# Ledger of designs, part 113: designed miniproteins, single chains

Each design is a single chain, and the fold is of that chain. pLDDT is the mean over its residues in the fold that is shown.

## One batch from the design tools (miniprotein)

Design m3927
Fold by ESMFold2-Fast:
Structure m3927 (fold): chain A 93 residues (1-93)
Amino acid sequence: DKARELAQELKEIAEKYGLPEVKSAAERGIQEGLDGLREAAKVATEVARKTGSPEALEIARFAVRKSLEAAGYSPEVADRIAEATVKALELAH
């Protein structure tokens, strides 16, 4: 299942960068598929909004892009939405 594979990738990268809230949301994504990935992307953007750290912003970009790809958006559209989301978070911080 592609959505569960992408949730596993998100879990691994969140663990590597020390973002426990994103890791927990990604673990739910492994169990719940697409809906869990959407929630993980929301958690990742919230952490990025609060911290403004480069690592959190990069994880938010990754999570948003992968959740959109899993939802059926093209990689090009998913990447552009993820980039716009991260730029908005940078400006808000």
Scores: mean pLDDT 79

Design m3928
Fold by ESMFold2-Fast:
Structure m3928 (fold): chain A 59 residues (1-59)
Amino acid sequence: TAKRGIAEVLRSHGVELSKPAEELSTEELGREVVRALNALPDDKRDALIADLEALSVSL
């Protein structure tokens, strides 16, 4: 599922979710992504964005 893919990308960048992806609403998972992007240094943020874009093309 898209939620699982996004959660795995976040985890690969060292971002831990407070709940399993299946327990998060789409809106809650979206907020987790935004929080991660805002917390990361520019180089790591760009890498996360690139991985999320690659995931969106694959799904």
Scores: mean pLDDT 74

Design m3929
Fold by ESMFold2-Fast:
Structure m3929 (fold): chain A 94 residues (1-94)
Amino acid sequence: AVEEEIKKGKEEARKKAEELTEEAIKNPEEAEKVYKELNEKSLEYKAKGATLIAEAIETGSDELLVEGGKYLATAEAYAEAGERLRKYIEELKK
């Protein structure tokens, strides 16, 4: 259950991040705005995930471990999408 929930959350996060990236590729003027949003969300979710994991370790809570894992997985998906979009923006400037 725990592993399946985290895996499902990671898959949904990747799909959403890919949709935002594809939209930005179709509209280059929006690409920098989308990149900033993905990067900010990634940092926000990473911070939330780290906090929940720290609490899970202190309290022994599997529920907090699952929540923290989902946030960290979401942060990773958004960071990967942002990096792909950053490379696309750099190619547009050539």
Scores: mean pLDDT 79

Design m3930
Fold by ESMFold2-Fast:
Structure m3930 (fold): chain A 60 residues (1-60)
Amino acid sequence: ADLSDEEIRQLIIDALVSHGVSPAVAERVAARTIASGQPKAEILAAVKEFEATLDFSGLM
């Protein structure tokens, strides 16, 4: 309830595009994730974990 579906969609797109995923693929992943009915908190946690994993790899 803290974030709208549009805000969640944008966060997923931004995270994926920042890590080399094409905008078209990122859009499809975001739309599918929202359509799946996953809890927003779980989606946010997954996005943050994905960002942290790639940042760690870059530091090595």
Scores: mean pLDDT 70

Design m3931
Fold by ESMFold2-Fast:
Structure m3931 (fold): chain A 91 residues (1-91)
Amino acid sequence: MEELERIRQLADDVKNSIIEEAKKKAQEVLDKANSYVEHLRKAAEKMSERDRKIAEKAAENTRSFGENQAKVILKKGEKEADKKAEELRAL
């Protein structure tokens, strides 16, 4: 009675939902990293030139780690989305 087409559309909708949640989690990680970078930058303004360079390097490293973690979250989300879509198609 239910058409296979509706099951396929449900699988695609679930896949898209999982990807959107992964994007939100990735953005949260980026926002947290950016907040730490901003905190380090403001602290650096009150430091000596030497300490300021150390703080700027720490800020760069924090940004890079945040970006890499966000990419990992997105890749995991895509894999989970694909698996869930295939499970639904098998029903």
Scores: mean pLDDT 82

Design m3932
Fold by ESMFold2-Fast:
Structure m3932 (fold): chain A 94 residues (1-94)
Amino acid sequence: SVVDKLLAEMEGGVATLKDPNATPAQKEAALFGVIQAAKALLKHDLTPEEIERVIEYLELVKEQAKTLPDPAVREAYLKEADKLIEEFKKKLES
């Protein structure tokens, strides 16, 4: 399904973010990819377990974003991740 593919994309991106051998360019692409997959998932029906998994991946994006050297890029990723976490939390309550 589209949901399964998007969740797999988020999981793969998070694996790249945790990889000490990943280049800065690969980590930046992974941050972008996880955020884009999460945005796409907002348009789909998810189980509570799938929503919790997305929130967990977005919290990892926040931790990785805090390590970015450019303050403007860091702030943009943190703001977007926080917004997405709040939107998914609202879905979990509905």
Scores: mean pLDDT 86

Design m3933
Fold by ESMFold2-Fast:
Structure m3933 (fold): chain A 95 residues (1-95)
Amino acid sequence: EIKEELRKAIEKVLEAAESVRDRIPAEYQRVYEEAVKDLEEALEDLERGEVDFNRILGAIAGLLLISDAVESEELRKAAEELRKAVERYKKAKEE
């Protein structure tokens, strides 16, 4: 259940990020590409039963920066929900 919540939160952020791809300013393109790649790799890690919290949190920070630059409430909301899902997953797994 908690793993599925984290997976869905990552997928939702990736969907929101794709919706703004054509609006990314040139100076943020690298940050955007790195954040998307980090989340795609996080999904692969999660399927293997692994979670790199630093990778996911770094991607969230980058996408929150992008959400401000492109004024996307959808992306901001999705990134904030992913941060909450990471905190819930961490509590469930770290005891």
Scores: mean pLDDT 84

Design m3934
Fold by ESMFold2-Fast:
Structure m3934 (fold): chain A 91 residues (1-91)
Amino acid sequence: MSKKQQANKLIKQAIDKLKQAQDQAKKQDPKVTPMVDNSIKSVKKGAKDGPKSLKKAASMVGAAAHASPPDVQKILNQAKDYIKQAADILS
């Protein structure tokens, strides 16, 4: 598997986790939902733009996690880890 294919797999896993966090945020704290939505858009943009943009997306996910209730924070931190791994592979 190429480095790009491995990174794309991690990005897909991150997006899946962000969607799970979005669903939980809607139920537990709707106030956080726009931050999670912006994180999903940022990760998708970072997947096209490259590792520097992915690192910026990871920072945005981290900010959303900090603002979130514990269950949502756990899922967002898992997504953040996948994004960081993808950025490192592409660097």
Scores: mean pLDDT 86

Design m3935
Fold by ESMFold2-Fast:
Structure m3935 (fold): chain A 90 residues (1-90)
Amino acid sequence: ELEARKAEAIAALQEAIAQQEAIAATLEAEGLSPEQAQAFADRLAALAREAIARLEAAETLEELEAVIRETNARLAELQREIAAAIEAAR
């Protein structure tokens, strides 16, 4: 179960990294400057890469769950920053 859950989580994060340019384009369409959009897309990709490394290092289901919870919390914080930036740009 641990290996299957790690593989699933890592695959989802790798897909997010693959979508980095598409995410930047979406943020530009929402009203962010190209520079801001790219910076947020880069931060999302960096968060995903860090999470992958931590997931690969996880040896127990409890460690895996902790990594997922912390990653989701950091993602929620970044999503709030993005929403605030979009609101400020309007």
Scores: mean pLDDT 84

Design m3936
Fold by ESMFold2-Fast:
Structure m3936 (fold): chain A 75 residues (1-75)
Amino acid sequence: MLSPEQEKLAKEWEKEIEKIINDDSLSDEEKLAKAKALTEKFLAQFPFLSDEQKEKILQITLAYVERKIAEKKAA
C-alpha cells in the first residue's frame, strides 16, 4: 500500500513520462534518455527499494516507453 504522498509522486512521474512520449520535438533517443533520468530521480525517493528492484522497475519503464513510441509511429 502506497502512502498518499507516494501515490502523488507516482502519478506525477506517470504524467511526466506521458509528456515525454508525446513530445514530438524530441527524437526517440532523447525520449528514452529523459524517461531514464526521470525514472532514476523518482526511484531515488524510495531508498527502501533494493538496487535489483530499482533496476527492474527502470527496465520495465524503458520497455514501456519504447513500446509506446513504436505504437505512436505505427499509428
Scores: mean pLDDT 80

Design m3937
Fold by ESMFold2-Fast:
Structure m3937 (fold): chain A 63 residues (1-63)
Amino acid sequence: SKGERIAELLREAGAPAAAATVLATYERTGMLPDAESVRRLMLEDGVPEEVAEEVARRVEEIL
């Protein structure tokens, strides 16, 4: 699923808590995060801003 693909991308980038949040929300609601939400969650998980922006851009391509 798109939710699982996004969660895996976040885990690979070093954001396991962000990935868990995305997957749990998707499983509960069927809703996918937007790119800005992904960027914010990754920054909160301690990922550098440049990496968070790159991953958010890749998520936009999956959506």
Scores: mean pLDDT 83

Design m3938
Fold by ESMFold2-Fast:
Structure m3938 (fold): chain A 71 residues (1-71)
Amino acid sequence: MISKEEAADKVMELVEQRGKTSKALANAIAEVLNKYEVDLDVARTIARTLNKSLEEGKSIEEMRKAVLEAL
C-alpha cells in the first residue's frame, strides 16, 4: 500500500501531464488506483478535493496544495 502523500503526488503528475478536465481527473485517479494499492478514503478525498478545485478554477499548484491540506 502506498502512502496518502505518494498517491496524491502520482495523481497530480498525471493531471499536470493530461490537463484539468473532469474526465482527465477521473482517469488519473483510476490509473493510480489500478497500479497501486490505495486506501479508499484517501482516494475519495483526492477525488472530492480535485473536483471542487476544478469547479473553483484553481491552478494545478493550488489543486496540489488543496489535496495535501485535505489528506
Scores: mean pLDDT 80

Design m3939
Fold by ESMFold2-Fast:
Structure m3939 (fold): chain A 68 residues (1-68)
Amino acid sequence: GLAEAARGAAEGLRAGGLGGLRASGYHSSKVAQDAGDEEGARLFREAALAPTEAEARRHLQEGLKVVG
């Protein structure tokens, strides 16, 4: 559910790295979509596709505000 999406995103933010942040965004977007939160899923998807670590972090943080 949304708590799982939030936990995954928070763990990604703590671990860091562009690849890790993108993987966290991908995972959390799927979990949020399955839970019916289309806005949270969209923001986490943007993190998964982000070209820089800074953009990936920003989108993960925005997704967390929506689902948490």
Scores: mean pLDDT 87

Design m3940
Fold by ESMFold2-Fast:
Structure m3940 (fold): chain A 80 residues (1-80)
Amino acid sequence: DRVELLKKQAEKYLEEGNEVMAAQLALQLLIDGADEAAEEILKKIKDPELVELVKKAAELIKNGENFEEFRKLVKKLVEK
């Protein structure tokens, strides 16, 4: 199950202190419609700006809004 694999990988990144990679996997879970699994990961992320960037990026892609703004948010997430 893709959702199970992404969730476990995100938890591993959180254990390693890699919140940026965990946030990227939480974003992928939100895009895949796995909102509950994504929220479990997001609650464990200590950086509130990473959580906000993930939620904004997921909303943009879900609504079919500006892809350039989505890319800008993902870049901010990766650069943290």
Scores: mean pLDDT 79

Design m3941
Fold by ESMFold2-Fast:
Structure m3941 (fold): chain A 57 residues (1-57)
Amino acid sequence: SMEKEEIEEFRKRLRRTIEQGRAHRREEGRSALPSEEAIEQAIETSIKWLEEQRKKK
């Protein structure tokens, strides 16, 4: 399993990537952006998936 510090770093990096995508879409005039709740859910799902993959390897 990942250490809490590693998970937090991963969460921060993933969130930054998602926010960069949102900003880019806004610049292009695309108004449909994911909600903060949807972003948090996606991040948590990705972290759980990553932890499961590490357990298998």
Scores: mean pLDDT 70

Design m3942
Fold by ESMFold2-Fast:
Structure m3942 (fold): chain A 60 residues (1-60)
Amino acid sequence: ARVLGGLEEEGPGVLRTTAYVDLDSLPPEERRRLVARQDELVRRLSEVPDALTKRRAEET
């Protein structure tokens, strides 16, 4: 699952390169594993901006 490495390299809340994979082409076991891993990474990236915004609110 090299595609996951490219997505993770962007770091927190910064997306420069998006990896797109055809889940229909993968076997069910591989698909479940890839989806779970990718979803976790995408979710973590999406959460970082919210945390950054909250910190600024506390400073004010």
Scores: mean pLDDT 53

Design m3943
Fold by ESMFold2-Fast:
Structure m3943 (fold): chain A 60 residues (1-60)
Amino acid sequence: SMIEAASKVASHVPQVLAEQHGLPAPPPEELAALQAEYSERGKQAALDVLKHRGEEPSPE
């Protein structure tokens, strides 16, 4: 689903940013907290898009 896809993509952002900048990986406990935070933000963004699409019907 769109919500699951957005959540999954957002949860990878902290790790990808650290890797791309050659920074040490965050500790697992901090990484898990950041992934949860970004996952929830991704879900909220997807829900907001779906609400707007409900007012203006669009395919997919």
Scores: mean pLDDT 66

Design m3944
Fold by ESMFold2-Fast:
Parts: C-alpha cells; sequence; structure tokens
Structure m3944 (fold): chain A 101 residues (1-101)
C-alpha cells in the first residue's frame, strides 16, 4: 500500500525544503479540514490526537512523527479531505506529493 512506502528520513528532508509560510498554510488547511469533519461526523473525534501529532511533526519537520501520525490518520484521511474546498484539497494533495514523492 502507499503507507508502506512512507520513509521518515525522506519526509524529513522534504519538509526541510519548505518555507515557514508554506508550513503555516498547510497546517491551517489541515486544521480547517479537521474542524469541518468533526462537525460532520462524531467518528472524526477519534482523529483529534493523530491530527495534533501530524501538525506538531510538520511544524518541527519531524519525519518520524509525521509518518506515525499519518498512519494513525489513514482511516480518517478521506473524511477530513472531503470537507475541504476543491482548491484547498488540491493544495493539500500537492503538499503530500511534495513530502512523500
Amino acid sequence: SFLDKLDPEKIEKNLATLSQEEIDEIVELIRKGFEKAEKFSDAAVLARGPIEELIEGIKNKDGEKVVEAFRKLAPYLGLILNQLSKEDYLKVVEFLEKIFK
């Protein structure tokens, strides 16, 4: 699966190429998607801890924390992303492609 290809060292190197402005934008988009998902579905509450871990990992450019959080988020990722506008969804997909390749 795609999750089996996640490499913490590779993600850390890719996160290091991002500006603080790019990090802040993606963190805001992730929070926005999660807040909408929580209002849409009570099941999204189970993703709260993993979302905060993902945000912390992105902010700290910690590849291992990002991989661990993303794996925990995998069952909820579609629910969260489906709450974003088409424009915001494409920005998140572009970010994920950039860091995971």
Scores: mean pLDDT 80

Design m3945
Fold by ESMFold2-Fast:
Formats: structure tokens, C-alpha cells, sequence
Structure m3945 (fold): chain A 65 residues (1-65)
């Protein structure tokens, strides 16, 4: 359906943006490790490690539609 196509497009777009943020965190030395993961049908997480601590930023793509 149209809504499913929009959701898929939004998920792909946000995943690439979060991957860009992960790369910036690593390249700037702001994080020791960073990765983007999908944890549900509409939920993405940016996971990063700084000073031995793990941080998780969760984004529900449905909240952006």
C-alpha cells in the first residue's frame, strides 16, 4: 500500500542519516564505537560507546510521518 511504501522509504532515509551520524562520531573521536541497528518494524537505534559507557538513542520512524 501507499503507506507501506512511505514507511519503507522513511526507514531507509533515516537509517542512512543515522549511519552518517555514527561515522561523524567515530571520525571526530567523540565515540570509540558506533553503529546503527533496526530493533523493530519501525524502530532504529544509534548505539555508541564513549569513555567505556554505552549510549543508545532510539528513534521510532512513525513519529516522523
Amino acid sequence: SHMEEELRRALEEMEERLRGLAKKLLDSGAAEWAEVRRVGETVLELVYVKDGKTYVERLDVLLLL
Scores: mean pLDDT 84

Design m3946
Fold by ESMFold2-Fast:
Structure m3946 (fold): chain A 95 residues (1-95)
Amino acid sequence: SLDDLIDQLISLLKEMSTSTPSEILKKLPELDDLVQQIVDTGTPKGQRIADVVSDTVIKINDILSRYPYTDPKGQKKISEVLEDTAKRLEQIKQE
């Protein structure tokens, strides 16, 4: 169901929020696959979730371009973005 896919996506985002940049990069294909499955439901809610995650990926790429991968400040910013995204998806799921 869409709700099950959203729960899987939220779990992955929470896992990524505690991961290193190298681990996050390895998880991006799984993230892309889950988002594609959500889009394939053809629902307005699914598209909204995909748009939120797309914005999140853009923000993460911006942080990675501005901070070395070993910089704890960059890592903290990425973790906060991923945590905020997970919370936003939980809110969208309840709508």
Scores: mean pLDDT 86

Design m3947
Fold by ESMFold2-Fast:
Structure m3947 (fold): chain A 93 residues (1-93)
Amino acid sequence: MEVKLTLEKKVYRVKAGETATITVKVESTEPGTYTVVVQDSETGRVLAVATVDAGETATLSFTPPKGTYRLTVRVLNEQGEVLATTEATVEVS
């Protein structure tokens, strides 16, 4: 089984009070529904969660306070096993 997680961008820039939108494509050799989780890498807090079908794009949105956030983006199967992980940064000015 191969799962590929692709982010639209590696760095997202938003202004304070604006919504940061993370766009994720999940490609899998197995059909089905996957869960995408965006976490703050420093705190481990879950910022957004979405479900996505294989080959489709998930959109995850959150409104962060001013600062720079390192994000861990994970794809999980129905059993909650992590299949793929990538990183992104959100810069809030």
Scores: mean pLDDT 82

Design m3948
Fold by ESMFold2-Fast:
Structure m3948 (fold): chain A 100 residues (1-100)
Amino acid sequence: SEELEAEIRAALIYMTAAVAVHSGADPQAAADKILEGLRDPHPLVRETAVQALEDLAKAHPKAVGPAIRRALQDEDPEVRELVREAAKKSGDPELIALAE
């Protein structure tokens, strides 16, 4: 089932973010993994990835800044808009400025 597969991919993204947010373990690698989720064909995975990126950016703004800056230059306008949304909702002044 594509729905079950999407739920599993979304859960993995959520867990990746939660571990990085709470442990501080490799937030840059977590950001890169979450950014892959923004390109997922399933909307549940993309929505989960946006929320995960927002949470990670709130917890570790300096560590995820490079990944956000890179993704704002993505070839896909949908990916750029989702990253902009996460950056604006992060509450970090530098990330918010990148999104405007």
Scores: mean pLDDT 86

Design m3949
Fold by ESMFold2-Fast:
Structure m3949 (fold): chain A 92 residues (1-92)
Amino acid sequence: MEEIVEKLLEEIAKILNLEKKEKAPSLEELDARAEALAAAGISRFEDVVELFFEALQYELLNALKEEGLDEEEVKEVAKTLLEVVKKSLAAQ
């Protein structure tokens, strides 16, 4: 499970040309960054993409710790996200 999520995050990072962090960001770090971007005005698409990637890393890793989450559901969400990212980058 964790290995699948880590490999998926690594693949998304490669597609987005972003650096994958070894440790998932905390909720506080995500909130602070979102507030900073909102206060400064979201002027670059790259900043939004990086924030979404960090939020994805947080959500997917936390999902693995909750009871009742199916491994196949996590895989399907991950697969859908990869496909969306690929299509977004292919659009001109």
Scores: mean pLDDT 62

Design m3950
Fold by ESMFold2-Fast:
Structure m3950 (fold): chain A 68 residues (1-68)
Amino acid sequence: SALVEKFKAALDTLAQQMLDAGASAAQIATALRWAVDEFLAANPDLSEEDKEELRAYLDALIAEIQAR
């Protein structure tokens, strides 16, 4: 969905801003997980498919940051 795609872009922006600020991979992972949890709570009308897509995107983004 357009909402999910925009939020994925927001997660990328948050991760990059935290990296630029010198945050650790653990700090970034915590912030990203919290952001996804808050987004899911604020959007209870999201399909299970959209929720799984966001969880998969989060896991992939965290893995990318940890591999740096």
Scores: mean pLDDT 87

Design m3951
Fold by ESMFold2-Fast:
Structure m3951 (fold): chain A 86 residues (1-86)
Amino acid sequence: SGYYADPAVAAAEAENLVRAGEELAERVREAKEWPPPVQAAVASAAALVAVAIEYLAEIAPLTEEQRERLREAARRVREAVRELLA
């Protein structure tokens, strides 16, 4: 796509997404204090974001280091979701 055709734009967005993923993982953990239906909704939304991050790590014009940072951010989100639902 045009948005990810420029490697510099892709790299900047990847860094923003890594940070957003790390912040999302923290917010998911905070949701442990909320009622179970709210926890389930938060977990579902966060899991979809993790899938999107993993997909971008595979298809975006990024360096291997940037791809690995995205995969790590997605892994942290998935771990937070698992902990929330435990």
Scores: mean pLDDT 83

Design m3952
Fold by ESMFold2-Fast:
Structure m3952 (fold): chain A 89 residues (1-89)
Amino acid sequence: MKKEEELLKLTKEAAELKRLLETDPAAAIAKVREMAEKEGVTNDQSDEEILQGLEDAFAAAVKAAEFGAQENIVSEEVAEEMKKLLDEA
């Protein structure tokens, strides 16, 4: 599979979650908890810890887009689109 397409898909998923966090933080937190439960992961984190984890994940997604461009995994145009998706969210 194309690594460029995989990175773009992950970025779109992160952007959607960020948009949900801005419009309805409680729903975003609930969705994270639901996803963790579906994967069989015990989630004893507070709402604040989940918010911190989301911020860290968003920062990691931006960094991944930059590294993808640096390693020629994605074109500069795709890296710019990934950053724009996260910024628009």
Scores: mean pLDDT 69

Design m3953
Fold by ESMFold2-Fast:
Structure m3953 (fold): chain A 80 residues (1-80)
Amino acid sequence: PKITVKSEKGTFEREAKSPEEAGRAAAEILAEIKGLKPSDIGLKSAADYFASRSKSALEAAELGGERLRELTGAEVEVEG
């Protein structure tokens, strides 16, 4: 799946092939929008959480996308 986020800071796009990659992609996009590093406490844990709760890369991407909308207010699109 592909996660696309359109924000005031630009368009961020990540492709993920596993739940772990999808969780990481969402965390990295959040970090870029907020000016944080993905290694910061909370962002890494959020990525791992979404990955562990999802049965597929698409489910992880959708969960991460929903959280990105909640935390940033940006437009988020997930393509399977």
Scores: mean pLDDT 73

Design m3954
Fold by ESMFold2-Fast:
Structure m3954 (fold): chain A 88 residues (1-88)
Amino acid sequence: MAMVRELRESLERLGRYGAPLELSPRVLEEARQGDVERARQTTPEELRQLLGSDTPEHRNLFWRQLLLALREAGVDVRVVPDEPALPS
């Protein structure tokens, strides 16, 4: 329950900065670059601190932890599906 509240507050802050609840492909890629073990070690307090940072490493950890927490909590979040096919 506590994580859901923390995520809600974080998402509201992102909304104010023009970054709504849409998980773009880039955000998903950044999350995938974030180590799962590192993300699992992230505490709620650390998650709050990560939101205040705009470095790639903090963004990777934040999004990875967010995805893990949302999946585990069953929070209804719109996730961009994997692309069916892309011209390269």
Scores: mean pLDDT 55

Design m3955
Fold by ESMFold2-Fast:
Structure m3955 (fold): chain A 90 residues (1-90)
Amino acid sequence: MQQEDEKAAKEIEELLKKALELSEEAARYLQKAFMGSDAEGRKKLAEGFRKLLEALEEGNYEEGKKEMIELTPKNAKYVEKAAELLKEAK
């Protein structure tokens, strides 16, 4: 249990670090979303954020943003702000 949670937390830290390199403000919004989520919500956020980063690199930004919001609708405001800032930073 704790071992899997530690690995997930490490992956989240790596993702937040990548966001921070692009936009400190975007990283803060994402951090708020992660901190306000339960374990399942955090896993969905991490999965959605990986897809968003991949979509930004591939040029499918709008689709990646929509998928991430659908995975974690309670965090839609934070995801929208973070995605917008990350898009501007690239």
Scores: mean pLDDT 78

Design m3956
Fold by ESMFold2-Fast:
Structure m3956 (fold): chain A 115 residues (1-115)
Amino acid sequence: MTEVEIKVYDKNGVIYEYLKSIVEGQKKLNPSFSAKIIYEKTEEETTIIETSSGAAALSALGAIEQAIAEGKLKKVKVKFRDSDPALAAKVEAAAKRIRELFPEAEIELEGIEVE
C-alpha cells in the first residue's frame, strides 16, 4: 500500500505532536494504515502543512482545530494536491467550521480543485 506523507513546517512543533497522536490512533484501529510525518522547524508564525492526500489534509484540520482550541495555534496554511472533489469539499467544509468556531484564527487552503 502507498504510504501517505505529511510535511509540517511549524515554529513550536505543536501540530507535529497532534498529527503524531492522530496517526498513532489510526494505526491502532487499522494496522495496515501507514503515514509518514516530516517535521521542519520554521521561524515564521504561520504553520504550513503539505500533503498529497485530501484525507491527510482532513486529518491535519482535526489537529489544527485541537491546537486552536487550546490556544497554541493562530495562523495555518494547508496545501494539498488530491484531485478528489469529494475530499476537497470535505476539507473546505472542515476549514469553514473551524473559522466559524474560532474567527480570530487564520486558516488558508491551497491546492483545492476548482469546479
Scores: mean pLDDT 74

Design m3957
Fold by ESMFold2-Fast:
Structure m3957 (fold): chain A 128 residues (1-128)
Amino acid sequence: SEEAEKALVEFARDAMEDPEKVVEELVTIGKLSEEKAKEIVASIIYTVESLPEDASDEEIAEEVAKVLVGVEGYPKNSDEELAGLLAVISKKYGVPAEKLVEYLVEKGLIPEEKKEELLEKVKKILAE
């Protein structure tokens, strides 16, 4: 989804411009611990800075998504932490949770059988 891709790019940009604010949003809205929120923000900054200068928005979005999911080579995140991250991105950038979860499935970052459970967790956080 172009909307999901754009939201992930904007989230990375905000993390680079104001890391402390993004940490606060991950704690207050996403219900992450401060330590985990700091780890995620640091991982996003490191990952984006490690990309080529001419990296496309598609490439940036895919690498950010890998950090959120906690794929091999990245710090591991729980299902609850991933749901919190997606809830913050959905709320902050006005993208439906369904589009974010579907993006992760389409990129092969989460299995399709986890789609419904993850979406329910994200919606629960957004309803609070």
Scores: mean pLDDT 89

Design m3958
Fold by ESMFold2-Fast:
Structure m3958 (fold): chain A 89 residues (1-89)
Amino acid sequence: SVEELIEEIKKMLDEKVFSHELLEKLLELYNKDKEAFIEFLKSLPKETLLSLRAFLELVLRDEGSKLDEETLKKIQEILEIVDKILAEL
């Protein structure tokens, strides 16, 4: 469920586990419910959003050439959402 996925992502973020599994769960939530994903991001502390931004930028830098075009585009869209939320804080 969306609720279970959010709880799993929250746990990984709280434990500072920035892994491929976290990326997969973020993409899954974004694909299932973009509105719930955005509201979830808005609920996160600024420190957590900054860490998430750094993680996603690192993924694009180190793995961008290995990612399919659709996944790359979605990660870029998520980064734009994070940046917009951070700008409003």
Scores: mean pLDDT 86

Design m3959
Fold by ESMFold2-Fast:
Structure m3959 (fold): chain A 58 residues (1-58)
Amino acid sequence: AKKIVDQALSLVRGGRYDEALDLLKSNGLSDEEAQEVVNLLSLGKRDEAIELVEKALK
């Protein structure tokens, strides 16, 4: 979870939102879950994003 979130965070910070969504979905998140993670990362809520990814991949 943490590694995937940190990769997505790097993409979000670079304005590469489509690549971040594709990365998250390729790792097993739904479209809705991936969009929520990207939104959390854009707000700097990294810990909340990690919790969501861990719960989604459980």
Scores: mean pLDDT 83

Design m3960
Fold by ESMFold2-Fast:
Structure m3960 (fold): chain A 85 residues (1-85)
Amino acid sequence: SELEKKLAELVEKLLARYRERLAEEGRSQEAIDQLVASMRREYERWYKESDLSPVDQIALLRLILDGKDVGNEELLQEEKDKILG
């Protein structure tokens, strides 16, 4: 679905920023690849074990990407509204 594609795109964007930070810290390419793969598995576990809808998952990842409080229900609802229209 388009929502699942959007979720995957947001995960890749977060992982790309993580990769850039690790490179700036002077990590080796092998270490970066291993740490990024580990973080990808954490996101995969999160969305599989969560009872959240794809819209809720996208909204949460957008809050994380923007450095916002994921426990704030008003901010979560605002991000969901942006996804839905």
Scores: mean pLDDT 81

